# Designed miniproteins, single chains, continued (4), part 74

Each design is a single chain, and the fold is of that chain. pLDDT is the mean over its residues in the fold that is shown.

## One batch from the design tools (miniprotein)

Design m14724
Fold by ESMFold2-Fast:
Structure m14724 (fold): chain A 99 residues (1-99)
Amino acid sequence: MPLAPASEEALEHLREAYELLKKALEAAKKGDVEEAIKLAEEALEHLQEAVEAGAVGAAILAMGLNLAIKLLKKGDVEEAVELLEELAKQVEKLIKEYE
């Protein structure tokens, strides 16, 4: 089924979320868990804003990012890194789909 067209505002939020996810992934890989959580929470806000602006595909990615944040808070850093890497790829794909 064709996705509903996203606004330029939604696309800007997806791009911001992608940059923040890359930074969160780098922080997590360095063992800076506190910084990774902060960056991931900021990326989550942008994914939620993208959904509100019409990028409904971002909703499942926001749920995945909530799980990644929970894993970081539990100390399951390796699993969180794998999930953050996949989420970053999915956000990039969604950007290309709406672009």
Scores: mean pLDDT 84

Design m14726
Fold by ESMFold2-Fast:
Formats: structure tokens, C-alpha cells, sequence
Structure m14726 (fold): chain A 74 residues (1-74)
């Protein structure tokens, strides 16, 4: 489960970099990825994902999928 979340976040980060997303979006994605890898709190991860969604609404669909997976992890 965690591995699937990590994979989706890595794909999202790579796609954002290719599109030239704002540095703030890339930074938040890297922080979310690090939290998942290190077993950080689900709440803190969700908070960063919500901030990413505000800055880049095009990622909303992928973020919703990750949020569902995080619910299974908790």
C-alpha cells in the first residue's frame, strides 16, 4: 500500500517537473513523498496534498486517488 502511494507521488512529481510546475508545487510534492517514505503522519501528508491541490488544481484527480489509499493505510 505505501509502495503504491510512493509510486503515484513519484509519477506526479516527475510529470510536474516535465510541465515546469512552480517551484512551490515541486517542493510540496517532495515533502509529501519524504513523509510517506519515512512513515510520517497521515494528517500531515493530507495537509501537504491539499496545499498542492490549491496551487495546481490539475493534480486534483491524482491527489484524490492518493487520499483514498492513505485512508486504507491509517
Amino acid sequence: LREKIIEKLEEMLEEARKRGAPEEVLKLLEEALELVRNGGSVREILEKLREIEKLDPSLAEKITEIVRLLGELA
Scores: mean pLDDT 79

Design m14727
Fold by ESMFold2-Fast:
Structure m14727 (fold): chain A 103 residues (1-103)
Amino acid sequence: GAEGGAEGAREAAEGAGRGAGVSGEAEGAKATITGTSGPGGAAGAATAAALAGSGSGLRGEASGGKAVITGTTGKGGKDGEGGREGGRGAGEGGGTAATGVAG
């Protein structure tokens, strides 16, 4: 849900912060792909998935969540961090679109 979207985004950010090596790499990959794809939710997810397809490591991550978390959080999120408002809609649609395009 919308609350789950905000928690998902925070958990990803906190998890990334916790795991020093992995956190930097994961955030860099997610931020780069979704930032370039734009705030379009499903459209952003599709672009992120296409970009992820170019990089084997990034491909899995982009399809798995950066379009859901970063796309919603950056542009559609209530405070641009939690993605609370758009988390539910963009989270569900974005994840599916990202996987469909990349897959």
Scores: mean pLDDT 36

Design m14728
Fold by ESMFold2-Fast:
Structure m14728 (fold): chain A 66 residues (1-66)
Amino acid sequence: IDLAIEAYKQAIKLDPNDANAWTELGKALLEKNDKDGAVSAFKQAVELDPNSLEGLRARHVLEVLE
């Protein structure tokens, strides 16, 4: 999980507009029990692509966490 988080952070550093990378980062942070980090990542995914399946999924997770 920690290795996955670092990989997603690197992907975001290369392409900060990759909504899928933000969603995957949020999931990985949630598995590590970092809810604050997960919420931040999911909010970025929703802002970048609110109408995609990934954006809708991130929005649903945010409703549960907040």
Scores: mean pLDDT 76

Design m14729
Fold by ESMFold2-Fast:
Structure m14729 (fold): chain A 98 residues (1-98)
Amino acid sequence: KKEEIKKKLLEFVLEQAEALLEEAAREPDPRRARMLRLLAEAAREIVKALEAGKFEEAERIARETAERLGTELGLSEEEVQGALNALLAPVEALKNPE
């Protein structure tokens, strides 16, 4: 079925999460560093949920992370929506009809 496509998509998301963690380690602004870590951890948790077929859990992780970016880090509504859309992208890709 879509196992190979799913695997490649999830590997890509994990690679992006690792890149965000590396950027966070080099980020001198602690607020921006925290934002990058929150996004990376959310992406990893979303991958685990998607591997388990838990689409609702993956969507919940994305929404809770976006809320934390707004409330804890003061990101604008546009930035929060952008982050939410990015985190939901792999979920939507795997929810397409069989």
Scores: mean pLDDT 82

Design m14730
Fold by ESMFold2-Fast:
Structure m14730 (fold): chain A 86 residues (1-86)
Amino acid sequence: KAKEYVEKGKKAYDAGNYEEAIKYYEKALEIDPNNAEAQYNLGLAYYKLGDYKKAAEYLRKAAEILKEEGSTLIAELVELLASYLE
């Protein structure tokens, strides 16, 4: 369920349809709020639309989930990216 929406979001993102990608990632997060990939990709989609505040917000959510999953180095890199966008 959630992974299918993440894949649909990625296809929309790759096609340059960032608003459509956001809707799919939001659907994935309604099913699985702790999906780090959906949070991260939602952040990137907002970045492409120029909404840097939302981009940073979702990147930080992804970093928090990644840290809890034990991916501490990638979590720190994602947090650094979020801090740079603000």
Scores: mean pLDDT 86

Design m14731
Fold by ESMFold2-Fast:
Structure m14731 (fold): chain A 57 residues (1-57)
Amino acid sequence: PGLEEALRAGLADVTAERDAVRAQYAAATDPGVRADLGARIGALDGEIAALTARLAG
């Protein structure tokens, strides 16, 4: 597989992880847990943006 295919697979995996963490965030009621999950969502959004930029050239 080429680099682009690997980047697309990585983007799909990170997007799926972000969506799973967002579901956990929506279900969480503890402020500390929500803060930790929110930070993780932010990090994953950053990874998605970086991978998307690489795919766009």
Scores: mean pLDDT 86

Design m14732
Fold by ESMFold2-Fast:
Parts: C-alpha cells; sequence; structure tokens
Structure m14732 (fold): chain A 85 residues (1-85)
C-alpha cells in the first residue's frame, strides 16, 4: 500500500527528469508506471493530478510524442509550484 505509493512517486520523478532531459525512459520504467496506475484505477478511486499527468505523459511517449510528454510534465510542475506558493 504505502510501498506502492513510494515506488510510484519515485518512478514518476524519474519519468519527469528523463522527459525534461529530452530522453525516453526505459520500457521497464514505462511498463511499471502503467501497472501501478492500472492498480490505482482498479481501486475505484479517481486519479490524483500527479497520477493523471503521469498517465498522459506515458501515453504520449508510447505514441512517440516526446514534445507532448514534455508539455504535460511542464504543466504539472507549474500547477504544483503555484499550489505550493
Amino acid sequence: REERREEFLKLVRELIEKIKAGEVPDQETLDRIRALLDERAREGEPFTFEEKAAYDAVVALEQGKLDEARNIVEFYEKIKKKKEE
């Protein structure tokens, strides 16, 4: 439960850093993020803003749209920073 949340947050951080560097994460990383998001969806709870951003970014990367994935990540960070101000 808590272990899955910590794993998810760590993987999302790696995803964000890779996308911002203009790199595509390893397929294993993308598959693991997707598996964790699928578990969250099966719990019947709505995605958090972070979970939705991660899902949309992974989908964009699967379509070969790195620029779209970057835009998703940048929008997420902008909203997160504005809320933390």
Scores: mean pLDDT 76

Design m14733
Fold by ESMFold2-Fast:
Formats: sequence, C-alpha cells, structure tokens
Structure m14733 (fold): chain A 104 residues (1-104)
Amino acid sequence: EVEELLKKGKELFEQGKYKEAIDYYRQAIALDPTNQEAQKLLGEAIEKDPSLKKEKAEGYLRQGVLAFWNQDFDTAIEYFQKALDLEPDNEEAKRLLEAAESAR
C-alpha cells in the first residue's frame, strides 16, 4: 500500500502535478510515519509547488519565532519578512514582524 502510494505520487511529480503528488505522499506518511523516502519526496514536491506559499510561509514564521525567543531579532525580522513576501495579507506575520522590530 505505501509502495503503491509512492509510485502514484512519483508519476504525478514527473508530470509536474506537485499538489496531487503531495496528497499521495501524505497518505503514505500517514500509513508509515518512519518512511524516510516518503518524507523526502514530500519535501521535494512542496518546494516545487508555487501554490504552497502558505506552507512555506508557516515554515518561515516558525523559524522567525524560534529566533525571536532566542533574542535574535534581526534573524526573526528576516524570516517574518520572508513569510510576508509569500503572504502579504498574513496578519500574524505582520504582528510578529512589528513585535520583533520593536524588541530591537
């Protein structure tokens, strides 16, 4: 079952259907969370899909928050700005950016 899901995901990835490939890779990971190939393929498909701006922005916000709590406000500002570059209307990213700039 996991192998069949990965095969279908890879076929979709080769066709440039990254979002559909991601769905199959997520199903494979749900069945076997320890499958390193599925985790790697998921990461590659996410990186290739320009419509996954939200998921990329969430990653940047997480890195920014970690930097903020470590009092590395310059790094936090850089990550929050990267999140806003992907999602200009993200109110959480705007709030966090203002907080980091004020804490400098």
Scores: mean pLDDT 80

Design m14734
Fold by ESMFold2-Fast:
Structure m14734 (fold): chain A 66 residues (1-66)
Amino acid sequence: MAEEAEELLRKGYAAFQAGDYETAIELAEKAKELARKDPDKERGEELVEDAEDLIARAKAALEKQK
């Protein structure tokens, strides 16, 4: 459900701000999976886009730390 996806995405952003990029990616990927299952297509698409943005940012930050 979108509400659960939003909660996971919120936790993902918190992990990203704390510098835990691996956790941010994991939480965002879970949020994206739940958002794709949302019967509200518009809400689901917005959450998928937010999750994909967070994943991209976290992966970029993680690559720079290798």
Scores: mean pLDDT 79

Design m14735
Fold by ESMFold2-Fast:
Structure m14735 (fold): chain A 109 residues (1-109)
Amino acid sequence: DKEKLREEILERVRETARRRGLSEEQIQALLEQMERFLEGLSEEELRYLLEAINAETLEEIAEVAAKLYEKGASMALVVGIASRAAAIRGLDSEEQIEAVALALDLINK
């Protein structure tokens, strides 16, 4: 169910934003931006994003994002999934960049 996947992802975004101390207005703006991104995704792509969010390590986030490329996703989508999954997990900017770098390394094989 595409709607259920979208709702689950948005709830994870809300939880992380609250833990980081964002105001209600900032959380709303972030959710609106995330909803726009999610509207462009297929049900399969949403399932991969959720799998990446639930991953235990940066390497696993990268592996999940890289699998989308083999299924015909753009490099931009791989970057978008890896960086957003890491951010929703509560990882910092350096770790978000590392997840992207690892995913791009995997698709270059």
Scores: mean pLDDT 86

Design m14736
Fold by ESMFold2-Fast:
Structure m14736 (fold): chain A 58 residues (1-58)
Amino acid sequence: SVSSILSIPDPKERLKKALEFIKTASTSQLLQLLTEIGKLPDKDVREKLVQAIQDKLN
């Protein structure tokens, strides 16, 4: 789930699992993740995840 991914304490593992999730997620799951991305502290990580979600939705 989105919450289980965001609770991963290792930032590298968290990014890896988030990107894997995006590849298989439904549109509703991607939109949920997009609303939660603002909680992540690293701007570069947020930008990478937003781009991956946009690419998946198009």
Scores: mean pLDDT 77

Design m14737
Fold by ESMFold2-Fast:
Structure m14737 (fold): chain A 80 residues (1-80)
Amino acid sequence: MKLYVEFPDGTVVEVEVDEEDSLLELLEKVKELAPEYKEEIDKLIDEMKEKLENVKISDYFKDGDVILLDPENGLIRKLK
């Protein structure tokens, strides 16, 4: 499925994920597509690793969803 990850600066990246992927796997893919946010995303992963590993993307998001990711503030939420 495709998700659109929007950062606070208005940068949007399209991420192709499997419905069985965890939120951790989503963030790892986002790091590859938006390397300018790598350090902030790595910090978020370190702070929430167990939670991110145990949550499937499909538990909260659907194909075509837009997600706000603000890694400096530890925020991940659906926009639309």
Scores: mean pLDDT 82

Design m14738
Fold by ESMFold2-Fast:
Order: C-alpha cells, then sequence, then structure tokens
Structure m14738 (fold): chain A 116 residues (1-116)
C-alpha cells in the first residue's frame, strides 16, 4: 500500500518562510500529480497548486510547488498572518503493486500558524 507522511507545520513569524512536505511511502514509485489546498477557519478550502507546481488563478507567487521523486513540497515565502490555515495535499502516486499501478492518496492536513 501507499501512505503519505506530512511535515513542516507549526508556528512561524510573519515575514519568515515555511516548507511543507508530503512524502509518499510504501510501494510508491513516485508522485505523478500533487494538488495543494488550504482551509482557513470558517472558510471553504482554497486550491493553491495543481499538477505539482502550477499555481492556481489568483494565488500569490509566494506559494511554490515542486516535487522530487516521492516528495512533494509547498514553499511559502514572506508568511502573512492570513496564511494561518490547515494545508492539505492530495496526490496521484505510481505504485509497484501491479493490481493498483496508480493510487490516489491524501494527507490528513498540516496546521500552519503565522504570528506577528
Amino acid sequence: GVRIVESGGGTFAAGSSAVLRGVAEGDALGILGATWQRQKPGQPPETLIVANSIRAKGVPSRFEGSIEGRTALLTISDLQPEDTAVYRFSAVVGSTDPRTPLRGAEGEGVQLTVVG
């Protein structure tokens, strides 16, 4: 099976940078497509990044997506208090299991809090 391990959350100062990570583990060959979303308190989810690195319309350039094999990264520079949210990614992952060569996988979400 494929599983996702998320990291990079916590409390950060305004003006600093955060790197959120998602790693595909188990029988994963690599990440083929990652989507990053955030959900602010009391608001619906917002799409930030699609297809690993493509910024959604209206999303500031401070948000950058990248992948390296089994690792997806969301880099957020110049953090603002408004960036306080739960960040979640979903991915299509290549698998070594011939019965399920493509797997959808979703992270549980990572809390990011910005203070300043």
Scores: mean pLDDT 83

Design m14739
Fold by ESMFold2-Fast:
Structure m14739 (fold): chain A 81 residues (1-81)
Amino acid sequence: VRLTPLEVRILGVLMARGPLTTAEIARLLGVSRATVSRHLRRLEAAGLVRAEGSGRSTRYSLVPGRAEPALRAAVEALAAA
């Protein structure tokens, strides 16, 4: 799975703080809600995060055992570039 630096930061925040809304992630990372939402959809499609709830109350969490290997691979790739 190819992860951007922002996607690595999103996964890191979810790992540290547990389930978060798009608005909470956007505030923590200093990025727009639209940008975070776009990347969260990509991460969910990749099976690295899951969405729970509905509408604006939707919270995202890591899929344990799936996100950690992808994060390690992405960090190694970014360090090599």
Scores: mean pLDDT 76

Design m14740
Fold by ESMFold2-Fast:
Structure m14740 (fold): chain A 85 residues (1-85)
Amino acid sequence: SELEKFLKELKELLEKIKEAKTDEELQKVLDELVLLLQKYYEKFPEIVEYLKELFSSLGENVTKENIIEVLEKTLKYVEEKLKKL
């Protein structure tokens, strides 16, 4: 399903963020995240809005650790949606 593909791609981005050792590597993965959200926005606007809301809750505290936490919370949200299908 498209939702399972979205979950897989989010998990792959989370692992890339965890492995990023430089700000340049981190920025490249964040650029991939933006493209992923654009790709899935029309099909899963609720999930994209949930992720945007979590990022907004960070305010100016956009650290690698906080980005990881936001993505992990989003993955749990997507997994719960998948269980209900």
Scores: mean pLDDT 80

Design m14741
Fold by ESMFold2-Fast:
Structure m14741 (fold): chain A 74 residues (1-74)
Amino acid sequence: MLTPEEARKELLEWIDKKAEQYGLPEEVRKEIRDTALRVFDLVLKQGYSPERALEAAKTVADALIDDAVARRKA
């Protein structure tokens, strides 16, 4: 079972790896990390497991990465 600390580390590593894959600038990466961490903390405060918080935060981060990539093409 993941601790909240392990789940946060996994989330940040996942975001950084995916953002690097798409060549997103550091300012955008920071915004995505900050937003995903807020979602992660909110889900934990609602009493869900670290695993569920990680999945929810990854879903939000994935949507933000897709939006950032689309904006760079426009």
Scores: mean pLDDT 83

Design m14742
Fold by ESMFold2-Fast:
Structure m14742 (fold): chain A 81 residues (1-81)
Amino acid sequence: MDEKAFEALRADFERAREQLREYVAELKEKLKNAENYSKTELLALAITAKLTASMLKALGTDLETAKELEEIAKKLEDYIE
């Protein structure tokens, strides 16, 4: 069986996880600066975070990250009120 294919898959998973971590960090930064964004922009961020969390839960992966995204989405929604 092709060991190179397995190594490539593992590298792709590691890159995807790095991108997910960067996305979460970006959302946290935007949440800290929520006053600089419109209600529509904050709502879009909250919806996208909830969709991403739902996808992670459906896949059964990165469940702690999914919970963190749900918490960020709730804080964004609370700020819009």
Scores: mean pLDDT 80

Design m14743
Fold by ESMFold2-Fast:
Structure m14743 (fold): chain A 83 residues (1-83)
Amino acid sequence: MEAARLAEEVRRLAREFAEALKAGDFERAVELNRRLVEAGRRLAEVASEEEVREVLAEALRLAEEAAAAMSEEELERLEAAAA
C-alpha cells in the first residue's frame, strides 16, 4: 500500500515536471524536481529494487522527452532557476 502510493506520487511528479519544462516554467520545474527526488528516496525505502528501477525509468523517460524539446536558451534558463 505505502509503496504503491509513493510510486504513483513519483509518476505524478514526473509528469508535472515534464509539463513544467514544456511550458517553460523553470521555477516550477525546479521545485517539482526537488519533490520528485524526495518522493523517490522514500519509495526506495519501502519498495523493491525492481519497482524503484521501473518507476525511475518511467520518470527519466518523461524528463528526457521534455528535455529533447528544449533549446539551449531554455536549458540555460532552467539552470538559472535551479541556482
Scores: mean pLDDT 76

Design m14744
Fold by ESMFold2-Fast:
Structure m14744 (fold): chain A 67 residues (1-67)
Amino acid sequence: AEEDLKKGRELFEQGKYDEAIKYYTKAILKDPNYAEAWRELAELQRSLGRFDIAEENYRKARELDPE
């Protein structure tokens, strides 16, 4: 899960958004309680203008890790 998150983050930084989403999704599938993966996916979706999806993912991250 952590490896997929790190790869997603690297791809996001490189502007490879579709690949970044794929790796963030893999991290979530392996560990649905991985708050950081939900949060970073939300940030990526927000940067793409997908505010509704971003808000849903951010809410999930906040429920898993309210700090």
Scores: mean pLDDT 80

Design m14745
Fold by ESMFold2-Fast:
Structure m14745 (fold): chain A 60 residues (1-60)
Amino acid sequence: MSAAAKEAQAELEAALEGMEEVTKWLKENPEEAAKLTGIEMVRMFAEKFEEILEKRRKEA
């Protein structure tokens, strides 16, 4: 498997994990979720995705 293919797979897995983590947090914190605007939700997902990607790159 090429390094590029492996990194692309890691990015996909990080995106899926980021969506799951954000969804879980929103379900556990409905009052906080109600305070979020659409742009704040997008930013939260982007930050979580970047965090997971960085962790996976360090662990690989």
Scores: mean pLDDT 76

Design m14746
Fold by ESMFold2-Fast:
Structure m14746 (fold): chain A 55 residues (1-55)
Amino acid sequence: LSEEERKKLLEEAKELLKKGELEKAQDIGVRAATQGDIELAEEIGKLIKEYLEKQ
């Protein structure tokens, strides 16, 4: 993933979590991992964990 593409996916995951769309945010993380960006997938996973801890 390019730096711009990485930022776009991270922003999409944050927006989905703000809307409470947990499953869609998880899909973004899986997509990042599938494309070989494990670091981005881990970062999205941390955001999801933080979101769940606040619920």
Scores: mean pLDDT 80

Design m14747
Fold by ESMFold2-Fast:
Structure m14747 (fold): chain A 100 residues (1-100)
Amino acid sequence: EKRIELETDIALAIIGVAVLKLVRDQLSPEAQKKLDELDELITKASEAFEAGDYETAARYLEQAIKVAEELKKLVPEDLQPLIDSLINTLKRAAELAREL
């Protein structure tokens, strides 16, 4: 069950980044760079999860949380609730990965 919950949370994080990418061109260059870094870290977490390397997945998810918190400071207030939801998903995913 924890594996399925982690898979679901990683999928939700991927969807969250995809939604943010729809408005990427409206973001500052600094925010675009942080969004790209976030996308890469979540992709690496997904790859580690598929390989059964939950410790590596947890580390990438923890790094993704830090980048998402930095991104939140760089975006308009209207986008901040989407980033908060993504941060909460990433925090839950990191905890699940540490428990596996």
Scores: mean pLDDT 89

Design m14748
Fold by ESMFold2-Fast:
Structure m14748 (fold): chain A 67 residues (1-67)
Amino acid sequence: SEATREAARELAERLAQLAAQKLQAKYPDKTVTITVEQVGETRFRGTATLGDETIVVEVDAELLENA
């Protein structure tokens, strides 16, 4: 459903923000970049990057609908 896709996108954003906070805590003098993108019909990818370190999280709306 549209509502479940919206929830999945928001969850990917939240998880990417948490990952970014962890990277920032390790390297307070560096810049962390956060991106969120739709990589499938129901799948969203959140990415937190600091230099050569990258944390990727993926959320699928179909998995949320069955959970």
Scores: mean pLDDT 81

Design m14749
Fold by ESMFold2-Fast:
Parts: C-alpha cells; structure tokens; sequence
Structure m14749 (fold): chain A 59 residues (1-59)
C-alpha cells in the first residue's frame, strides 16, 4: 500500500507539471510572454508533499 501512495504522488507531480506546461502554452497562444518551459524535477531526497515545482509559480 505505501508504494502505491508514493506512485500516486509521482503521478500527481507529473500532472502538476503537465498542467503548468499547458498553462504556459495557453498563455503564449493568447499572446502573453511567459517564462520558458518548465520541467518537474524530483529532489534526490523527496520530501513529503510536493516538489519545488508549483503550477502557480509560472505566473
């Protein structure tokens, strides 16, 4: 069970990265200037919760 929870967290991180990339593409298509492409990166000693990547940080 614990391994499945960690896999779900990895999937959530990937989903966050996907949402952030989609937001960047959408904003650029609308003519906004947005920071370059972002990639989710898991820390070597991943802390519980979230990676440093936040969708909102793209603002």
Amino acid sequence: MLERLRVERTAADQAEAGAAMEEVARLRAAGHVVEGPIRVERAPGLAPGVTELEAGALA
Scores: mean pLDDT 47

Design m14751
Fold by ESMFold2-Fast:
Structure m14751 (fold): chain A 83 residues (1-83)
Amino acid sequence: SAEDERALAALETLAAEGSAGAVPFIVPYLSHPSPEVRRAAAEALGRIGSERAVAPLERALGDPDPRVRAAAREALERIRARA
């Protein structure tokens, strides 16, 4: 949908900016109806690498979509490797 496409574009922009300040704007997308958007949100949080994303990503490990769960796991590994 147009909303899903806008969500994906917003996530790409926020991830490209790469600041920890983008985290609170990305986290709501982990609860988006589209599994593709939720997966992209987890990947974006992993690219930013902020500890602020740990608790939301741990919740995303319980996502019904296995690709969202995998993206959340990989994002958490990236964040923890930087600590």
Scores: mean pLDDT 86

Design m14752
Fold by ESMFold2-Fast:
Structure m14752 (fold): chain A 94 residues (1-94)
Amino acid sequence: SLARLLALLGGIAGLLAGRLALRAGGDPALAAAGVIAGIGAIFMALYGIGSAAEAGAAALAAGAAGLAAGVSAGSAAGVAAGAAGVAAGAAAGA
């Protein structure tokens, strides 16, 4: 479904934001949260575990954590990826 595709994209964006923030010297706890939540959202979206809304919520959490980590690192790419993850996750939940 479109919602699961959005959750997958949001999870990937959140994971990338966390990794970019970690490489830029951002908060490791926020970066780890973004990566872990992103992996969870991707797994839920691909394997059909939980509802599309639950996968979207995981993607939103991953995007938010990645965004925060990107801000802490001063990484424009991390902030952009995190923001994209939040938008995609929210859209998946709608």
Scores: mean pLDDT 79

Design m14753
Fold by ESMFold2-Fast:
Structure m14753 (fold): chain A 71 residues (1-71)
Amino acid sequence: MEEAVRLLRAGQYEEAVKAAEKAIEKDPNNARAYFLLAIAYQRLGQTKKAVEYKAKAIELDPNLKVPPEVL
């Protein structure tokens, strides 16, 4: 989790995708990992995937807020 946030802030979006996917493999209900994956795909220009993963994150945790440390 922490690694994906760090990679996003560093502009390493492909690495952030891999880190978020690894977090999802460990916990498939990790709403924050899906949200980080959505941000990474948005930065990579893959808007459709970003929208889909953001919807999945909200579905898993409707109270999920954007962490200020990622923006």
Scores: mean pLDDT 75

Design m14754
Fold by ESMFold2-Fast:
Structure m14754 (fold): chain A 62 residues (1-62)
Amino acid sequence: SKLEELIKKTKEELLSLGVPESEANAIGKALKDLAERQGIKAAEEAAKKILESVKMLVERSK
């Protein structure tokens, strides 16, 4: 499904950025819960914001 694809892609990007597997899994579960409560578009927006925030944190720590 579109939701499963979103979660998988988001987890893969988080892992590539050095996020621990346990934290990436927790974020994936939160996105699934958000999609069930507010729909897929809300989960897509949340995923984008999370990835943007993680990228900024990784960049600043170097």
Scores: mean pLDDT 83

Design m14755
Fold by ESMFold2-Fast:
Structure m14755 (fold): chain A 100 residues (1-100)
Amino acid sequence: MEELRRRMSEEQREVVRETAEKLIVIGEQINVELAAKKYIEENGLSEEEREILEKVTELMIKGIEEGKSEEEIRKELETEEEREIFDKLLKIRKELESLL
């Protein structure tokens, strides 16, 4: 038996696909949370900056869950400060992805 996935039923293939898609979304959400944590550790944030970071992090997580692109999520940001934090988080996320 060389490859079990080749011999799966259509129902089993669908479950595997759905599970893989859910795991990708969870992985991307964890990556956002890790990037936010690293940003806090590397920067002395004010209370206002922490609130902006939390809002941007929540929008990124929600956007990932909704299947939105990075550009679509960025367009939902209302202030230049939110976009700047978004760009910094995105940079940290890409650095973390390069380690996996």
Scores: mean pLDDT 76

Design m14756
Fold by ESMFold2-Fast:
Structure m14756 (fold): chain A 70 residues (1-70)
Amino acid sequence: SREEIQRYVDELNKKAKEAAELAEKLAEKEGLDPEEARKQAVLEAFMYAGTDLTPEEIAERAIERYKKLS
């Protein structure tokens, strides 16, 4: 139903926001650009939509990808 889709979208957005905030903190600790790390975390969250990856795992993957692409 539309309500089930809305709940899924809300949960995905919440996970993306949490991952982005964690990626910003990790980036600051490692001397990386927090804004770019946030963007990478949002992309990783959408790429792994529907998986059991935690916000912490998504943030870690975002930082690793950012380092490899920088």
Scores: mean pLDDT 83

Design m14757
Fold by ESMFold2-Fast:
Structure m14757 (fold): chain A 64 residues (1-64)
Amino acid sequence: SGLEAIREQLESMPVSQQLYESRKYQQSPDPAISEFGRQQLQQLLEELREQQEKLKKAEEEKWS
């Protein structure tokens, strides 16, 4: 299917570009690509949120 190659390419991009490309894949008429885009977008947003919260908590506990 080539989805693994697309995923690897996306991971090499800046996060903003990854979000943009994932949105485009989500809009694909191919259900497999559309589902991939949706899952990739959701995963990216979740990882960004977790990273941000971890950094905030670690910094606050260290300097508070």
Scores: mean pLDDT 76

Design m14758
Fold by ESMFold2-Fast:
Order: sequence, then structure tokens, then C-alpha cells
Structure m14758 (fold): chain A 89 residues (1-89)
Amino acid sequence: SEERARRYLEEAREALELAREFLKEAEELEKKEGLSKEEVQKAVTLFTAAGILVAAADFYVDMAVELLGEETEEARELREEAEELREKL
């Protein structure tokens, strides 16, 4: 179960990293005046994808915690990161 928990934590970390990248791209687009239709669609897609990734990360961390029987420092750190990113959605 330790190996499976580790895989879930890795998946959560990857999801949060990608979500952070998508949110940064969306924020950069929002700073521009006179966005094109394509840029607006891209921003919406990036925010939507980031939201899905944050939700997926929460699921992965929950699965890891269940398998480990405790909330490790890494799991807590990932949950804190997910909450911080969720505030930007």
C-alpha cells in the first residue's frame, strides 16, 4: 500500500503543478486589454482545466491518506497547495 500511496501523491503533485501552470497562463491573458475571441476561449479552457486538476489532486491525496492511515507532511502540503490554487479559481 505504501507504493500505491506514493503513486497517488505523485499524481496529485503532477496535477497541482499543471494546474498552477494553467492558472499562470490564464492570469497573463487577463492582464491584456482587448482580448480576442480565441484568447477568451483559451482563458476559460485554462481555468476549467485547472479546476478539474485541483479536484483530481484532492481525490489522489485522500486516497493516499486512506492507504497510509494518516495524513503525512507531504499529504498536508499538497492539500494546502490545492486550497491555495482553489482560491484563484
Scores: mean pLDDT 88

